Designed miniproteins, single chains, continued (5). Designs and how they scored, part 27

Each design is a single chain, and the fold is of that chain. pLDDT is the mean over its residues in the fold that is shown.

## One batch from the design tools (miniprotein)

Design m16972
Fold by ESMFold2-Fast:
Formats: C-alpha cells, structure tokens, sequence
Structure m16972 (fold): chain A 116 residues (1-116)
C-alpha cells in the first residue's frame, strides 16, 4: 500500500508522485495536489509532477493555477511531455475564454509532435 510505503520512506519523491497519480485516478484532486506538492518539494526538477499538479488544478476548475504549473512543466521537459504541457495550457485557455492563446499553444504542441 503506497501510504504505508510513504510512512516508511517519506523522502522518496517517486512514491509521492505515484500516490498523487492514484488520487487523480480516484478523482480526489485535493489529495492529489498535496501528494504532488510533496513530490516537488523532494525533487523540484520533476517535470511530470508539475504536469500532473496542473492537471489536478484543471480538474478543480482552477485554470489559472493549472497554467502556472504547466508552464513549470514546460521549463523542465522536452519531447512528448513538453507537447502534453503545451496542449494542456491550450485547453486551460479555452476554459478561460482566451481562444487566441489556446490556438497558439495547440500549434506549439503540434509542432513538437511532428518532430517526434
């Protein structure tokens, strides 16, 4: 059980990342955020943790917070993870009503995918 493993190994960033993913899958977005924040505190360069933290905020309809964390994921990532972060920012801007920004970020995501 991940919670028991974390109690034994509280400084393992990967276990906190996995716990966050479990909470995301269960739609417990607030607990997912807490777990991802712990993962980031232990490993501040983990692009996947920032991407998933942004996704959790997106699910809570906090689109501005989602964009903030997706921008962090972009700074720390390349390839398919970078493309995913750009696409997710596009979706968040659509929710905020900024269609021009959304189109810009979708185009950036497509450019990266074409080079994969």
Amino acid sequence: VLEEEIAKNPNDAELWLLLGKEYLNKEDYEKAIEAYEKAIALDPNNAEAYLNLGMAYYKLEDYEKAIEYYEKAIELSDGSLLAAAYYNIGEAYEKLGDKEKAAEYYAKAEEIVKKL
Scores: mean pLDDT 86

Design m16973
Fold by ESMFold2-Fast:
Formats: sequence, structure tokens, C-alpha cells
Structure m16973 (fold): chain A 74 residues (1-74)
Amino acid sequence: SEELEEIYEDVLRVAKLAVDTLLKRGYSKEEILKRVREIIEKMVKGVYNLPDEQAEEIVERVMKEVEEYIEKKL
């Protein structure tokens, strides 16, 4: 759906910005993954009020991209 893709793109932008910030602060990959997941879970559930199934789908899609993004920057 269009709305879910817009949410995905917004959440991914926030996630990548958080990765860049945490990498500059010297956080480990494991700590970055943990903190980014917490941020995006709060965003999809708190800001966008997505149902659990849709929230989980967006979170997992974003975290896959986040892991690849971190690997590219290491």
C-alpha cells in the first residue's frame, strides 16, 4: 500500500540518520542495532499507530537495510 511505503521510507530515513549519529559517537554495531530498533519500534507503534503485524513488517524491513547500511560504512 502507498501509506505503508511512505511510512517505510520515513522510518528508514530516521534509522539511517540514527546510524550515522551513533557511528560518529563510537557505538558498536550491536549497540547501534539495538538502539535503532528501539527508535523505529517507538516510531511505528507510537507515531504511526500501526497494527502489530504491519509494524513488525516495517521494523524488519528497516532493520535489514540498517544492517546492510552499517556494513557498507564499516
Scores: mean pLDDT 88

Design m16974
Fold by ESMFold2-Fast:
Structure m16974 (fold): chain A 75 residues (1-75)
Amino acid sequence: SEAIVREAMARVADWLASTGDPLAERLAELLRALLAGDRERARALGEELLRREAEVRPLVEEALARGDEILAELS
């Protein structure tokens, strides 16, 4: 269900924002922009994060693992 995936993304964004890591906060902002359909903001944040790909990669991997846990919890 698209609604379940959207809820999982929202919870991942909330978790990222709660870490206190400024880079995780920027990734949370990207996820929230995507959920809101704010394409211009999502593009700008995506380009910013892509410039820091090596630093962002572990956070993306952790966010995906957390997302899988949340999806299992919601299904």
Scores: mean pLDDT 85

Design m16975
Fold by ESMFold2-Fast:
Structure m16975 (fold): chain A 94 residues (1-94)
Amino acid sequence: SVDEEIARLEQNVEAFLTIARDIVDTAARSLSPAKRAALHAGFDAIAAELRARVREIIARLRAGELSFEEARQEVQDALAEAWERLTALLRQAA
């Protein structure tokens, strides 16, 4: 069903965010309080933008504006962009 397909997309996004948070928390352990705060704030912004984009993709899928394959590709692209932003953030924090 569309709901089962949406649940899988949402699970993939939350799995990514869980892994990304663990990477951020690990990197933050050796940083000053100010750099740690900046790193966490940057991650929160990336997570918020990713969740907003995924909600829009799911809304378009539910409206019949996207096929499931198109929605899956757009979520995959959103995850790739979030990962690129995260790696840039981590490089800046070092």
Scores: mean pLDDT 90

Design m16976
Fold by ESMFold2-Fast:
Structure m16976 (fold): chain A 61 residues (1-61)
Amino acid sequence: LLEEYEEAIREGDLERVRKLGDELIEKYPELSSKIASRETGEVLRAIGDAIDEGKALPKVV
């Protein structure tokens, strides 16, 4: 999820950035607050682990 968000930003895909960002904030509001202060690299690892524990999403849509 977060990794796709980063990729969308890198690609300049505004539509994807907006959609993924909104979904990320809605699903992980607590993580959104932390990501604002923490580095993306560390947050990426945390969210990846959290998603896996919460029943990894087979497809992110």
Scores: mean pLDDT 58

Design m16977
Fold by ESMFold2-Fast:
Structure m16977 (fold): chain A 85 residues (1-85)
Amino acid sequence: MKKWSKEEIEEWKKRADRLLKESLEEAEELVEEGKKEEAILELEITLGLLRIMLGVAKLLGDEELAEYLDKVIEELDEKIEEIKE
């Protein structure tokens, strides 16, 4: 099993943060334009990517990265449900 360095784990956290931030900003713009279905699709794609990252973190046994990704996924799930209302 490939062992991730502390630097690599920190990079993965930054990538997850960036994906969340960019996806939320894009979805907010789409909602303002009346494109709710496109906003939901954008968030669902990002959610899928984050879930893949979580699977990798769990496979590698990195609890800190897994906990961080679980939190990011929860935040994104809440936003999707908010838009669906």
Scores: mean pLDDT 79

Design m16978
Fold by ESMFold2-Fast:
Structure m16978 (fold): chain A 69 residues (1-69)
Amino acid sequence: ALAEAKRFAIDLLVAAHEADPTARIPYEELVDEVAKRTGVSRETARKAIDELVAEGIIRLEDGYVSLAP
């Protein structure tokens, strides 16, 4: 579901930044991982990520995503 996709995206970005604070994930790579791991379509995964960007939780710059401050 959309809520599960949003939660997974946050958890994945948190884990990535805990391992390497300078790490950024390509937008399409995050879409692929969210879709693959939560079983939603790529379109639903994009919607989840786009909503997190709109909410200020995630930052999208030059096709890369990271946690917002």
Scores: mean pLDDT 81

Design m16979
Fold by ESMFold2-Fast:
Structure m16979 (fold): chain A 57 residues (1-57)
Amino acid sequence: MLYRATTEENLAALRVLTRSDSDLFDEAQLRLASLDPSLSPEEAIEIFLKNGIIERV
């Protein structure tokens, strides 16, 4: 599934953390952006969604 950043600031941060110039991010990219190795990819995505960092496309 693909996700997008909710703000330009979140987009800039996600691009740095994923080392990507993309406007859209998949689960593997968002797992790398989580910076918490104890989280599953699903847990990281749910945290980003709950905090309004990303949204589903």
Scores: mean pLDDT 80

Design m16980
Fold by ESMFold2-Fast:
Structure m16980 (fold): chain A 89 residues (1-89)
Amino acid sequence: EEIDFDKATPEELLKRAREALAAGDYGRFVQYATLAVLKDPDNAEADLLLAEAYKRLGFKGIAKEHYQRALEIDPNNERAKKLLEEIEK
């Protein structure tokens, strides 16, 4: 099933990304989360979601990069700070 990606809001894309991740559909997850970043590159939530997924998949380096990007977008994001500290141990 394809949504109208050109008309979908970043919030709708993030919701569908979370649903795909919960279902173990990593292909759809990456598709939705990447489009959310492209539509709203100043939204730290998409990078936080990508970082969490890559961490779960064991790609620690990629996860760190996405946490760092989330902090570049929102330097006061307490969740991103804590998760980055945990992954750097």
Scores: mean pLDDT 77

Design m16981
Fold by ESMFold2-Fast:
Formats: structure tokens, C-alpha cells, sequence
Structure m16981 (fold): chain A 62 residues (1-62)
């Protein structure tokens, strides 16, 4: 179903964000957190992932 596909997409992006963070690639981590937020069907999860992306941006932007 579309809902399950969205959950899988969000989970994949979270895994990629974690890998990027581990390697110090905060720009890639932020991009994947943004994609996870966009794919999330739960507003609470979406907000959490957007905040994670903002924290990653602080590390490479300001």
C-alpha cells in the first residue's frame, strides 16, 4: 500500500542519514532527514526529522 511504501521510504532515508552522520557528512545527513520528513505520514515523526535536519545544517552551515 502507499502508506507502507511511504514508511519504507522514510526508514531508508533514516538509515542513510545515520550512515552519513557516522562519516561526518552532515550535508548528506540533513538531505536524508528532510526526505524522511517528506515521506512520513505521521506529523510528529515529520517534525522530529525536520528538527534533525536543522541540527545537521548547523554543523555545516552555521
Amino acid sequence: SAEIDAEVEAALHLIQAAIAKMSGDYKTAAEHYERAAEASTDPVDAERFRKAAQEMRKKYEE
Scores: mean pLDDT 82

Design m16982
Fold by ESMFold2-Fast:
Structure m16982 (fold): chain A 62 residues (1-62)
Amino acid sequence: DEKVRRALELIDEGDRAFEEGRYEEAAEHYREAAELLKSVDPDSPLAAYAERKAREAEELAE
């Protein structure tokens, strides 16, 4: 539960950074969230979302 809560906070931070064009920071937050979520449930749809958003942010940061 604590890991899921922390991951949700990281997704919120990533979403805000993404909205503000801070793509490198957004990618870091999304990656951390995905790692936490996968440690709880490897098949987590939320982890898949975070991984997708991290990749998108990484592409935009280039």
Scores: mean pLDDT 84

Design m16983
Fold by ESMFold2-Fast:
Order: structure tokens, then sequence, then C-alpha cells
Structure m16983 (fold): chain A 80 residues (1-80)
């Protein structure tokens, strides 16, 4: 499936240290999840991927920013 292929591509890119390719695959995976009506899950996945990429690149401030966005989405999901 496209989802499985994108997940494998994202993992391979991350392991190779290609964080731009990792983010591109994660963004496309999130887009497919949103198309299936899983928009909250898509946003959470995307912010999680951005946090991981920022942390791996040494950008602690951006990593924290994306982590806070992911936590905010988790809290909103709990309230609904």
Amino acid sequence: SRIEALAERAEAAYRAGDYDAFLAAAEELARLLAEEGREERARLLLYGAKALAAAAKGDEEKAKEYEEKALELIKEAQAK
C-alpha cells in the first residue's frame, strides 16, 4: 500500500540521516491519513516527525516547538 511504502521510505531516510527525505515522506503519509479522514492523527504524525528531524539536526528550539504542538493536539483529542 502507499501508506506502507511511505512509512518504509521515511524509516530508511531517517536511518540514512537524510532528514529532508524523511520529512517529505512523513508529510505525504500525513496527507494520505488526512484524506482518509484521520486529520488529527495526520497532524500529530507530522509534528512528531518535524520534532524528530529538528532534534536530529541539533535544532533544540524548533524540536521543542513541534513537541509542544503535538502535546496540544493530544490534549485537544482528549477533550473531544
Scores: mean pLDDT 82

Design m16984
Fold by ESMFold2-Fast:
Structure m16984 (fold): chain A 97 residues (1-97)
Amino acid sequence: AMEERLEKAKKEVEELAKKYGLSDEQIKTILRFIELAARLGELDLGVELAKADIEYTYAVKQGDLEKAREIYEKAKPLIDRFRELVRRYAEEHGLRS
């Protein structure tokens, strides 16, 4: 079921974020993002983006700007896809002009 997949995904991402030393506030933001992606029917995309964000945040914290840039460039197509999904959802539901 989608609810079971969402809860498993949230747990796996939360555990990864904690391992990488993200704050409770950062983790809460990432989990909300995964919930939004699930509502858009794109749970797998949301999980992939969440993992990229965690790794990016860790690379920046370690001062590894080259690694951070590599992660961002790899994630950019997924970010663009998610933005288009949000735009389409908003238009369909009349939430944005």
Scores: mean pLDDT 82

Design m16985
Fold by ESMFold2-Fast:
Structure m16985 (fold): chain A 72 residues (1-72)
Amino acid sequence: SATKDQVQTLVTQSASKVMDAVEKGDFKKAEQTIKDAGQQLSTLVDQQTVDGAVQSLKQVMDQTAEEKKKRS
């Protein structure tokens, strides 16, 4: 469905933006990107789906930060 495609695109694009922000050391931008993604998703899907996507994006942020530390 169009909604499923929109959700997948939004999550994928948000994950890329979160990774980019973390690589630049901009954790405030990473957190804001996750918040914005959650708000946009809430207009398309139910709260359980929103919560799952937000959790996944937070995990992407944490994993990218950990990998960045290993390269420092």
Scores: mean pLDDT 85

Design m16986
Fold by ESMFold2-Fast:
Structure m16986 (fold): chain A 57 residues (1-57)
Amino acid sequence: SLSDVEPLAKQLLDPDPLVVLRAAGELGKIGGEVAREAIEKIPDEKRRAFALSFFEP
């Protein structure tokens, strides 16, 4: 849900790479439009691309 996605998207900007990895993995498991939209709002291009790499085609 949105309430689960927003905290994970914010964690993609965390300075701890393990937090970023966990957030990216969880967003990939959630999948769907809501998770993609949250990732799309991330200003860091590399972190955005990293999170999207966890989505299956």
Scores: mean pLDDT 77

Design m16987
Fold by ESMFold2-Fast:
Structure m16987 (fold): chain A 76 residues (1-76)
Amino acid sequence: SADELAALEARYAELVREINEILQRIKDLRKQLAETTDPEERARIEKELSALEAELQAKIDEAVRIVREIRALRRG
């Protein structure tokens, strides 16, 4: 349906925005990690990076699923 297609396109646009925000946060944290010598602070940043990388992968997987759904709706 047109409503279903519009909802998926809106969610895809939101995911692209969220992915770009996570990528910027990862970039900033990697820069911060390169400048950090304190072992406790390094461990904290590495843990945050791992969590963000997992979140990034989950959002990429969702975006791929949405693209497949959009393609299916455009064919039906």
Scores: mean pLDDT 90

Design m16988
Fold by ESMFold2-Fast:
Structure m16988 (fold): chain A 92 residues (1-92)
Amino acid sequence: GELAREAAEEAKKAGEKSGAEAEAEARGGEVRIVLRNANTSTQMGAIAGAVSAEYSGAEASVRVKGDEVTVTIRAPTPELAARAAREAAKGL
């Protein structure tokens, strides 16, 4: 929904503020954040953020490939996905 899309935009801005090239998308109860040219600090922040997202009751996974990090958040509702994505963004 709208809230998950707004949270995705916030995550994108947080990633960009960390010095990475960021993309984020929301579909239903899923938010996907992709960070490119992510330095080690940004990568560690994304991992910490994913852990925080899980404490919100969502499922979070992090995939690291070189300097690209993908954080995928899945929740039973768009509202929970949005909350979890905002928690993930705080790690950046």
Scores: mean pLDDT 82

Design m16989
Fold by ESMFold2-Fast:
Structure m16989 (fold): chain A 75 residues (1-75)
Amino acid sequence: MVPSAEEVFAELLRRFPGLSPEQAEEARRLLEEAVRHAREAEAALAAGDLEAAKEHHEKAGEALRELRRLLEAAA
């Protein structure tokens, strides 16, 4: 099951309390993008569209990599 962006964001704020409001907003945007693509990948897999599933999985990974860079810069 793909977690909600709200659930992941709440946990992220708990682990990184030093995030500025601007950094927190960007982190939320990246999490929402990653969750959206993860859900679309899951839907594509259920429909048997392996190519679309792979593309959405790769885009989710890109959003998570950008999130990681943001968090590393904020720490």
Scores: mean pLDDT 80

Design m16991
Fold by ESMFold2-Fast:
Structure m16991 (fold): chain A 98 residues (1-98)
Amino acid sequence: SPQIQQARRNINRMQQSTDPNVAMQYARDTSSSIINYLRQNPNPSSSDLDTMYQIVDRVIDILTQMSNRYPQYSSDFQSMINYFQGIGDSIQRKRDQV
């Protein structure tokens, strides 16, 4: 999926970022790619759901590490983590439906 490939590219850019604001923008772009995929694909494949779930887990991991590195941005990172946890829950519900 083009949206999943774009999300993977955004994660790589996010992970390579030394600027917390740039990392937050890539996190937002990643969420947009996932949400746009889900809007266009009401019955996503199990493989795509697994990939999106792994993407969400990776984003949360990176945001958690960045929150620890840049405590002055901790509230912004925590808000984004909470947002991605919500996305992950939605994906998990779809995965549970097979």
Scores: mean pLDDT 84

Design m16992
Fold by ESMFold2-Fast:
Structure m16992 (fold): chain A 81 residues (1-81)
Amino acid sequence: MSFQEKAREALERIREIVREHLSPEAERRVMTHLDILEAEVRAGRLTPASLRSFAAMVAADPAVPEEAKRAILAIIDEVLA
């Protein structure tokens, strides 16, 4: 599986977690970043650095519940492995 394909599947899983666990305000913020990453995947241009930047943003966001942070970060780690 290509990095782009693996990342696409991971971003879909992350969207489900965001919809289920985040408040509407935090969801809108995080979904905006996911839309950018999804556009990069479609262009074949997503980099590991883009995913790490997204992971750092999620980890630093106090509005994201700890359970959702752990799930999202674990998914990103799987893509980067």
Scores: mean pLDDT 86

Design m16993
Fold by ESMFold2-Fast:
Structure m16993 (fold): chain A 88 residues (1-88)
Amino acid sequence: MKRPDPQRLAEIVKRVLKEVGEDEGLEKIAEASGMTVEQVKRDLDEARLTPFQLAAIYRLFKDKLSPEERELLERALAHALGLTGEKV
Protein backbone atom coordinates (compact mmCIF):
# COMPACT_ATOMS: atom_id res chain seq x y z
CA MET A 1 0.00 0.00 0.00
CA LYS A 2 1.31 3.46 -0.95
CA ARG A 3 2.60 5.69 1.89
CA PRO A 4 0.22 8.60 2.53
CA ASP A 5 1.30 11.99 1.13
CA PRO A 6 2.73 14.17 3.98
CA GLN A 7 1.11 17.23 2.36
CA ARG A 8 -2.30 15.50 2.48
CA LEU A 9 -1.81 14.65 6.17
CA ALA A 10 -0.92 18.30 6.94
CA GLU A 11 -4.10 19.45 5.11
CA ILE A 12 -6.27 17.10 7.21
CA VAL A 13 -4.68 18.35 10.46
CA LYS A 14 -5.12 22.01 9.45
CA ARG A 15 -8.82 21.34 8.76
CA VAL A 16 -9.28 19.68 12.18
CA LEU A 17 -7.52 22.62 13.89
CA LYS A 18 -9.89 25.07 12.19
CA GLU A 19 -12.85 23.10 13.61
CA VAL A 20 -11.56 22.73 17.21
CA GLY A 21 -9.61 26.01 17.49
CA GLU A 22 -6.03 26.31 16.23
CA ASP A 23 -4.38 27.47 19.48
CA GLU A 24 -6.23 24.94 21.68
CA GLY A 25 -5.69 22.10 19.20
CA LEU A 26 -1.97 22.80 18.81
CA GLU A 27 -1.52 22.91 22.62
CA LYS A 28 -3.26 19.53 23.07
CA ILE A 29 -1.21 17.91 20.29
CA ALA A 30 2.02 19.35 21.77
CA GLU A 31 1.24 17.99 25.26
CA ALA A 32 0.14 14.56 23.97
CA SER A 33 3.19 14.20 21.65
CA GLY A 34 5.70 15.54 24.23
CA MET A 35 6.65 18.51 22.04
CA THR A 36 6.30 22.29 22.15
CA VAL A 37 3.51 24.16 20.32
CA GLU A 38 6.21 25.86 18.23
CA GLN A 39 7.63 22.49 17.09
CA VAL A 40 4.18 21.11 16.18
CA LYS A 41 3.27 24.28 14.24
CA ARG A 42 6.59 24.24 12.32
CA ASP A 43 6.29 20.53 11.47
CA LEU A 44 2.68 21.08 10.35
CA ASP A 45 3.60 24.11 8.19
CA GLU A 46 6.46 22.12 6.58
CA ALA A 47 4.26 19.00 6.07
CA ARG A 48 6.74 17.03 8.25
CA LEU A 49 4.44 15.66 10.96
CA THR A 50 6.08 12.99 13.12
CA PRO A 51 4.44 9.63 13.99
CA PHE A 52 4.09 10.87 17.60
CA GLN A 53 2.19 13.96 16.44
CA LEU A 54 -0.02 11.87 14.12
CA ALA A 55 -0.78 9.42 16.96
CA ALA A 56 -1.71 12.33 19.25
CA ILE A 57 -3.96 13.88 16.57
CA TYR A 58 -5.67 10.52 15.91
CA ARG A 59 -6.29 9.92 19.64
CA LEU A 60 -7.47 13.48 20.42
CA PHE A 61 -9.54 14.17 17.30
CA LYS A 62 -10.66 10.77 15.95
CA ASP A 63 -14.32 11.89 16.17
CA LYS A 64 -13.52 15.00 14.06
CA LEU A 65 -12.03 12.89 11.24
CA SER A 66 -14.02 11.48 8.33
CA PRO A 67 -13.79 7.69 7.75
CA GLU A 68 -11.42 8.36 4.82
CA GLU A 69 -9.21 10.69 6.89
CA ARG A 70 -9.07 8.15 9.75
CA GLU A 71 -8.00 5.43 7.29
CA LEU A 72 -5.27 7.69 5.88
CA LEU A 73 -3.92 8.51 9.36
CA GLU A 74 -4.06 4.82 10.35
CA ARG A 75 -2.04 3.93 7.22
CA ALA A 76 0.52 6.66 8.01
CA LEU A 77 0.89 5.36 11.58
CA ALA A 78 1.11 1.70 10.45
CA HIS A 79 3.83 2.63 7.94
CA ALA A 80 5.77 4.65 10.55
CA LEU A 81 5.57 1.78 13.07
CA GLY A 82 6.50 -0.86 10.47
CA LEU A 83 3.12 -2.58 10.88
CA THR A 84 2.83 -3.35 7.16
CA GLY A 85 3.11 -6.86 5.74
CA GLU A 86 1.36 -10.05 4.67
CA LYS A 87 0.89 -11.39 8.24
CA VAL A 88 -0.79 -8.31 9.79
Scores: mean pLDDT 77

Design m16994
Fold by ESMFold2-Fast:
Structure m16994 (fold): chain A 67 residues (1-67)
Amino acid sequence: SKEEEIIELKKIAIDNLKKIKDPERIRELVRRLAEELEKLNDPRAKELLEAVEAGASKEELIALLEK
């Protein structure tokens, strides 16, 4: 289901973000996740894109995904 796909995408993204130390790699991963979430019509896609473009920290981005 669409909901299951969203949950799986967020889980994979959170796990990967926790392992990445490079800020540019973190931002790139979140941008790609936001694009996938937008395709699934998840309103979180816009919030994530706004946060990453505003320079949000890894911790802030993970917190947004864990809501």
Scores: mean pLDDT 81

Design m16995
Fold by ESMFold2-Fast:
Structure m16995 (fold): chain A 118 residues (1-118)
Amino acid sequence: MEEAKRLTEKGHELLNKKEYDKAIEYYKKALELDPNNAQAWRNLGLAYLKKEEYDKAIEYFEKAIKLGEGHEKALALNNLGLAYYKKGEYEKAIEAFKEALELDPELGSAKTNLEKVE
């Protein structure tokens, strides 16, 4: 658990530095130690989203949604919607953004994203 936290912290640092491949390596190591960490699954998906690997991003966001609750699940649903939007799957994007807002009505990013997809 403590080692898993250190690995996720390093992954987050690398993600912020736009070192996506290195971030992915650290998140995968963290998830081997703590496979129920919804935030780590979401951040792994976000790294793949930044690499424009949308299908992998979707897979990992779905894992984060399955494991997450409340605000974390809403964040993962918002990220899922963005991945579908980037793939041109607008109906699925709209559905994901709406689900995010049902869980967290104050999630401004989901509201903004929903307005952009019409």
Scores: mean pLDDT 88

Design m16996
Fold by ESMFold2-Fast:
Structure m16996 (fold): chain A 93 residues (1-93)
Amino acid sequence: PALEVLERVHEEAMRRLEELRRRALEALRRGDIEEAERLLEELERLAEEVLAFYRHQLAKAPAGSPEERLLREYIAEIERFLEEARREVEELL
């Protein structure tokens, strides 16, 4: 079913984003600014790729469908995550 595939994709995406965020914060705690900036850039690139995929899927989703609702929720979650990750890294610089 399409919903289970989307849920699995989102779980994998969030797991990878959380790992990059964790590594970036660890690099900052060590004073490794260059590594932290590289990891944040990788996180932003991954988030943009996933958002592009979700927006593409949303354009194809039937109006009022469970898929449309789930995709809008996932897009909002990733956008919020990205904003929070950027703020956390900037606060430690």
Scores: mean pLDDT 87

Design m16997
Fold by ESMFold2-Fast:
Structure m16997 (fold): chain A 64 residues (1-64)
Amino acid sequence: MEEARKRALEAALETQRELVREGLLSGKMPSNEEARERVRRVAEEAARRAGLDEAEIEELLATL
């Protein structure tokens, strides 16, 4: 269970790094709201794949 949460957080952090890299390469950064929403979606998807239930996913997303 903790490993699943860790993997979701790692996926969120990697997505944040990708957004920074894309912004540097293109010269355009997404807004804070768009970036946060994208990170949240990646974390949710990773948590679902890791086998977290809906309540656990909601709890994880609340900490982001």
Scores: mean pLDDT 71

Design m16998
Fold by ESMFold2-Fast:
Structure m16998 (fold): chain A 91 residues (1-91)
Amino acid sequence: DLEEEIKKDPENAEAWFQLGIEYREDKKYKEAAEHFEKAIQLDPENSEAWENLGKVYEHLRKFEQALEAYEKAAALDPGYGLRIAELKEKM
C-alpha cells in the first residue's frame, strides 16, 4: 500500500512517484500532478517523474507547465527531447 508507505516515510520519493502513476492510470490527472510534484521536491533528478508530470499537465491543458516539465526531463535525460518538439506544435 503506497499510501501507507508514504505515511510511514513521507520522504520516500519513489512511493510518491508510484502513487502518481496510479492516479494517472486512473485518469485522475490533478491528483497525479500533486504526487509527481511531491516526488520531484524529494528527488529533483528523477527524469521519469518530470516526464510524467509533463504528460499529466498536457491532459490538464497546462501546456506551459508541461513544456517546463519536459525541458527538465530532457536536461536530465536527452531522450525526452522529442516530447518538447511535439508539445510546441500544440502551443
Scores: mean pLDDT 80

Design m16999
Fold by ESMFold2-Fast:
Structure m16999 (fold): chain A 91 residues (1-91)
Amino acid sequence: MAELEELLGTEDVEPNPESVEAVIRKKLPADVKEVKVLSIHGRFAVAEVTLGEGEEERRFWIAAALKNVNKETGEVEDVEILLRGLLEVPP
């Protein structure tokens, strides 16, 4: 049988970063200014989140488990935020 690693043209579509960003944004409060997906590895994503405005702006990193990934399109319909860490505290 063919190795799964050799099925480059027939393996499941990789998760779409834009859909991951959109779903993460839905799990965060309305005060979220920016979400940047930094990496996706299988069923997990790491993103940078910016909260607040101007001088009160704070950056966080989050790790999320990907749920309800559409295997045909790679669209992610749900995520669960597993970990949240403060990336930098302004001085």
Scores: mean pLDDT 68

Design m17000
Fold by ESMFold2-Fast:
Structure m17000 (fold): chain A 71 residues (1-71)
Amino acid sequence: EKIVEKETRAVKAGETVVASVAAANKKYGPTELTLKEVGSGRVKKFPPSAGLGFLKAEEGTTAVEAIFTSV
């Protein structure tokens, strides 16, 4: 396991973050996406087969971290 890409996006509650798992797969090979909410603490994971990962920010969320991990 290795983190190959990480980005942080400032968000408001109710905003949807979208990240391309398919684009990461082209760059790094099979890649898992983890979306972490900063503030609310919610975590959502997407397998390499997902194509797109997305997460709607909850109350108390100030940012979302998109973490791509080689599998």
Scores: mean pLDDT 82

Design m17001
Fold by ESMFold2-Fast:
Structure m17001 (fold): chain A 56 residues (1-56)
Amino acid sequence: MEEAVEKIAEALLAYRNETGRPATEDMAREVAKKLGIELTDEQLEALRARGLVTPA
């Protein structure tokens, strides 16, 4: 689970580094889907806390 979440975080961090902005929730969910990972609300909240996903 943690390793899978870190792969999502890595992709979102790359997006932030390229664009200068956090990814949207939709982008985080799409990345998780492509990686075959079930993204929980808790994991999504952790990604927001890390500045990798925008607040709604």
Scores: mean pLDDT 78

Design m17002
Fold by ESMFold2-Fast:
Structure m17002 (fold): chain A 68 residues (1-68)
Amino acid sequence: MTLADVIDEALELGLLTEEEAAEIRATGDRGLLVHELTRKATPEGIALAKALVAPQAAAGREAARAAG
């Protein structure tokens, strides 16, 4: 997903205020967006933050990397 897609989704879910969304859109600050999404610790916010941070090259995301 692009930064803009994640901002739009977070705004629809109420995870961002309109002011926060506008600032992130203007600055393109992915770190600020991830911080705001994870600060509220919602499943939706965590999923969107992971979508921003995860490398696009990873097909089928690994939820657990240290499994026995």
Scores: mean pLDDT 72

Design m17003
Fold by ESMFold2-Fast:
Structure m17003 (fold): chain A 67 residues (1-67)
Amino acid sequence: DEVVKELEELAKTLSPEAQELVRQALEAIKKGDFEKARQLALQAASLIEDEELRKKLLDLFVKLINS
C-alpha cells in the first residue's frame, strides 16, 4: 500500500508527539475505527505548523480511509 508507506515516511519528519498520533490513527484504520482515525489524524495535523505538510498528511489519511 503506497499511501501507507508515504504516510509513514511523512510521519518520520514530524515531532515525536505527532508521530505517535499518526501511529495510533493507522492502528485505528486497521481496526476499522475510521471515526477515531479521523480524530487522531486531525490532532496530529494540529501539531504541524507547516500548512503544506498539514494538508498533505490529511489528504493521505482521507485517501487511505476512503479506499
Scores: mean pLDDT 83

Design m17004
Fold by ESMFold2-Fast:
Structure m17004 (fold): chain A 80 residues (1-80)
Amino acid sequence: SEEEYEKLLEEYHKLLDELSELAEKTNDKETLKEAQKLHAETNEKLDEALKNKDLKKAIEILEEAIEKVREMIKEVKEKA
């Protein structure tokens, strides 16, 4: 649903903010670059899915991106 998409989008942005803050505090420039690349790729995929009116695909893209951001947060915490 559109409501589910909006909730996932909010969660994704919240996690990106957390990742950025954590990476800045640990001076992890590699993780910041990787996060920026992931965000650009995710936005490109989301734009394509939404252009095609494929809400289910957009939700799948966000779920995958959220999982990747969570993994990156865990990795940064392990390095710190």
Scores: mean pLDDT 85

Design m17005
Fold by ESMFold2-Fast:
Structure m17005 (fold): chain A 78 residues (1-78)
Amino acid sequence: AYNEGLELQEAGKLDEAAEAFKKAIELKPDFAEAYNALGLVLQQLNKLDEAAEAFKKALELKPNFQQAKIQLEAVNAQ
């Protein structure tokens, strides 16, 4: 699911990538990296509120997740 999401994201299939990352989260609910990847895809889809929530969840699960913190700040600045 997670690797499938990465392949779909690289192929520009953003809606399918988001679905794959959501499946990865279903399999591993504490998967901070999957929440961060979901946030990035949602941001590319211009779903900024959903992207912010995904990044917040990634940071809640992993408070030192610098990438998620930077991305959350970027979404909130829009």
Scores: mean pLDDT 82

Design m17006
Fold by ESMFold2-Fast:
Structure m17006 (fold): chain A 54 residues (1-54)
Amino acid sequence: SAMDEERARRAADQAKLTPEEKEEFVEIARELMKQGVSLSGAIAEALYEILKKR
């Protein structure tokens, strides 16, 4: 939903992701949520995926 996407975007902002990392983060979280992962689980996994490549 739009509200879940906004919450994912806020989580990326709180994690101080760059604009490029934020867009990748939102796409990862969106795909995980489509697969039935909870919003909190999708946020945690997407954050891990972005930070591990730093």
Scores: mean pLDDT 81

Design m17007
Fold by ESMFold2-Fast:
Structure m17007 (fold): chain A 66 residues (1-66)
Amino acid sequence: EDSELLAKARELIKKGDEAEQNGDLETARKYYEEALDVAAKASPDSVEAGVLQIEAAVNLTVIDRK
């Protein structure tokens, strides 16, 4: 279960990165928000989930300033 959630979060971050690279900040924000939500549903003991949450949150902060 957690492995599937983490894989989904990683895929969403990748899609967000692609959207941001293309200048589609609205689509990038949507993917990063979904990634953050999915990663947050993983086990609280998961270091990987914590890293993914930080990555998504940082990317959201960057695009929100644009």
Scores: mean pLDDT 79

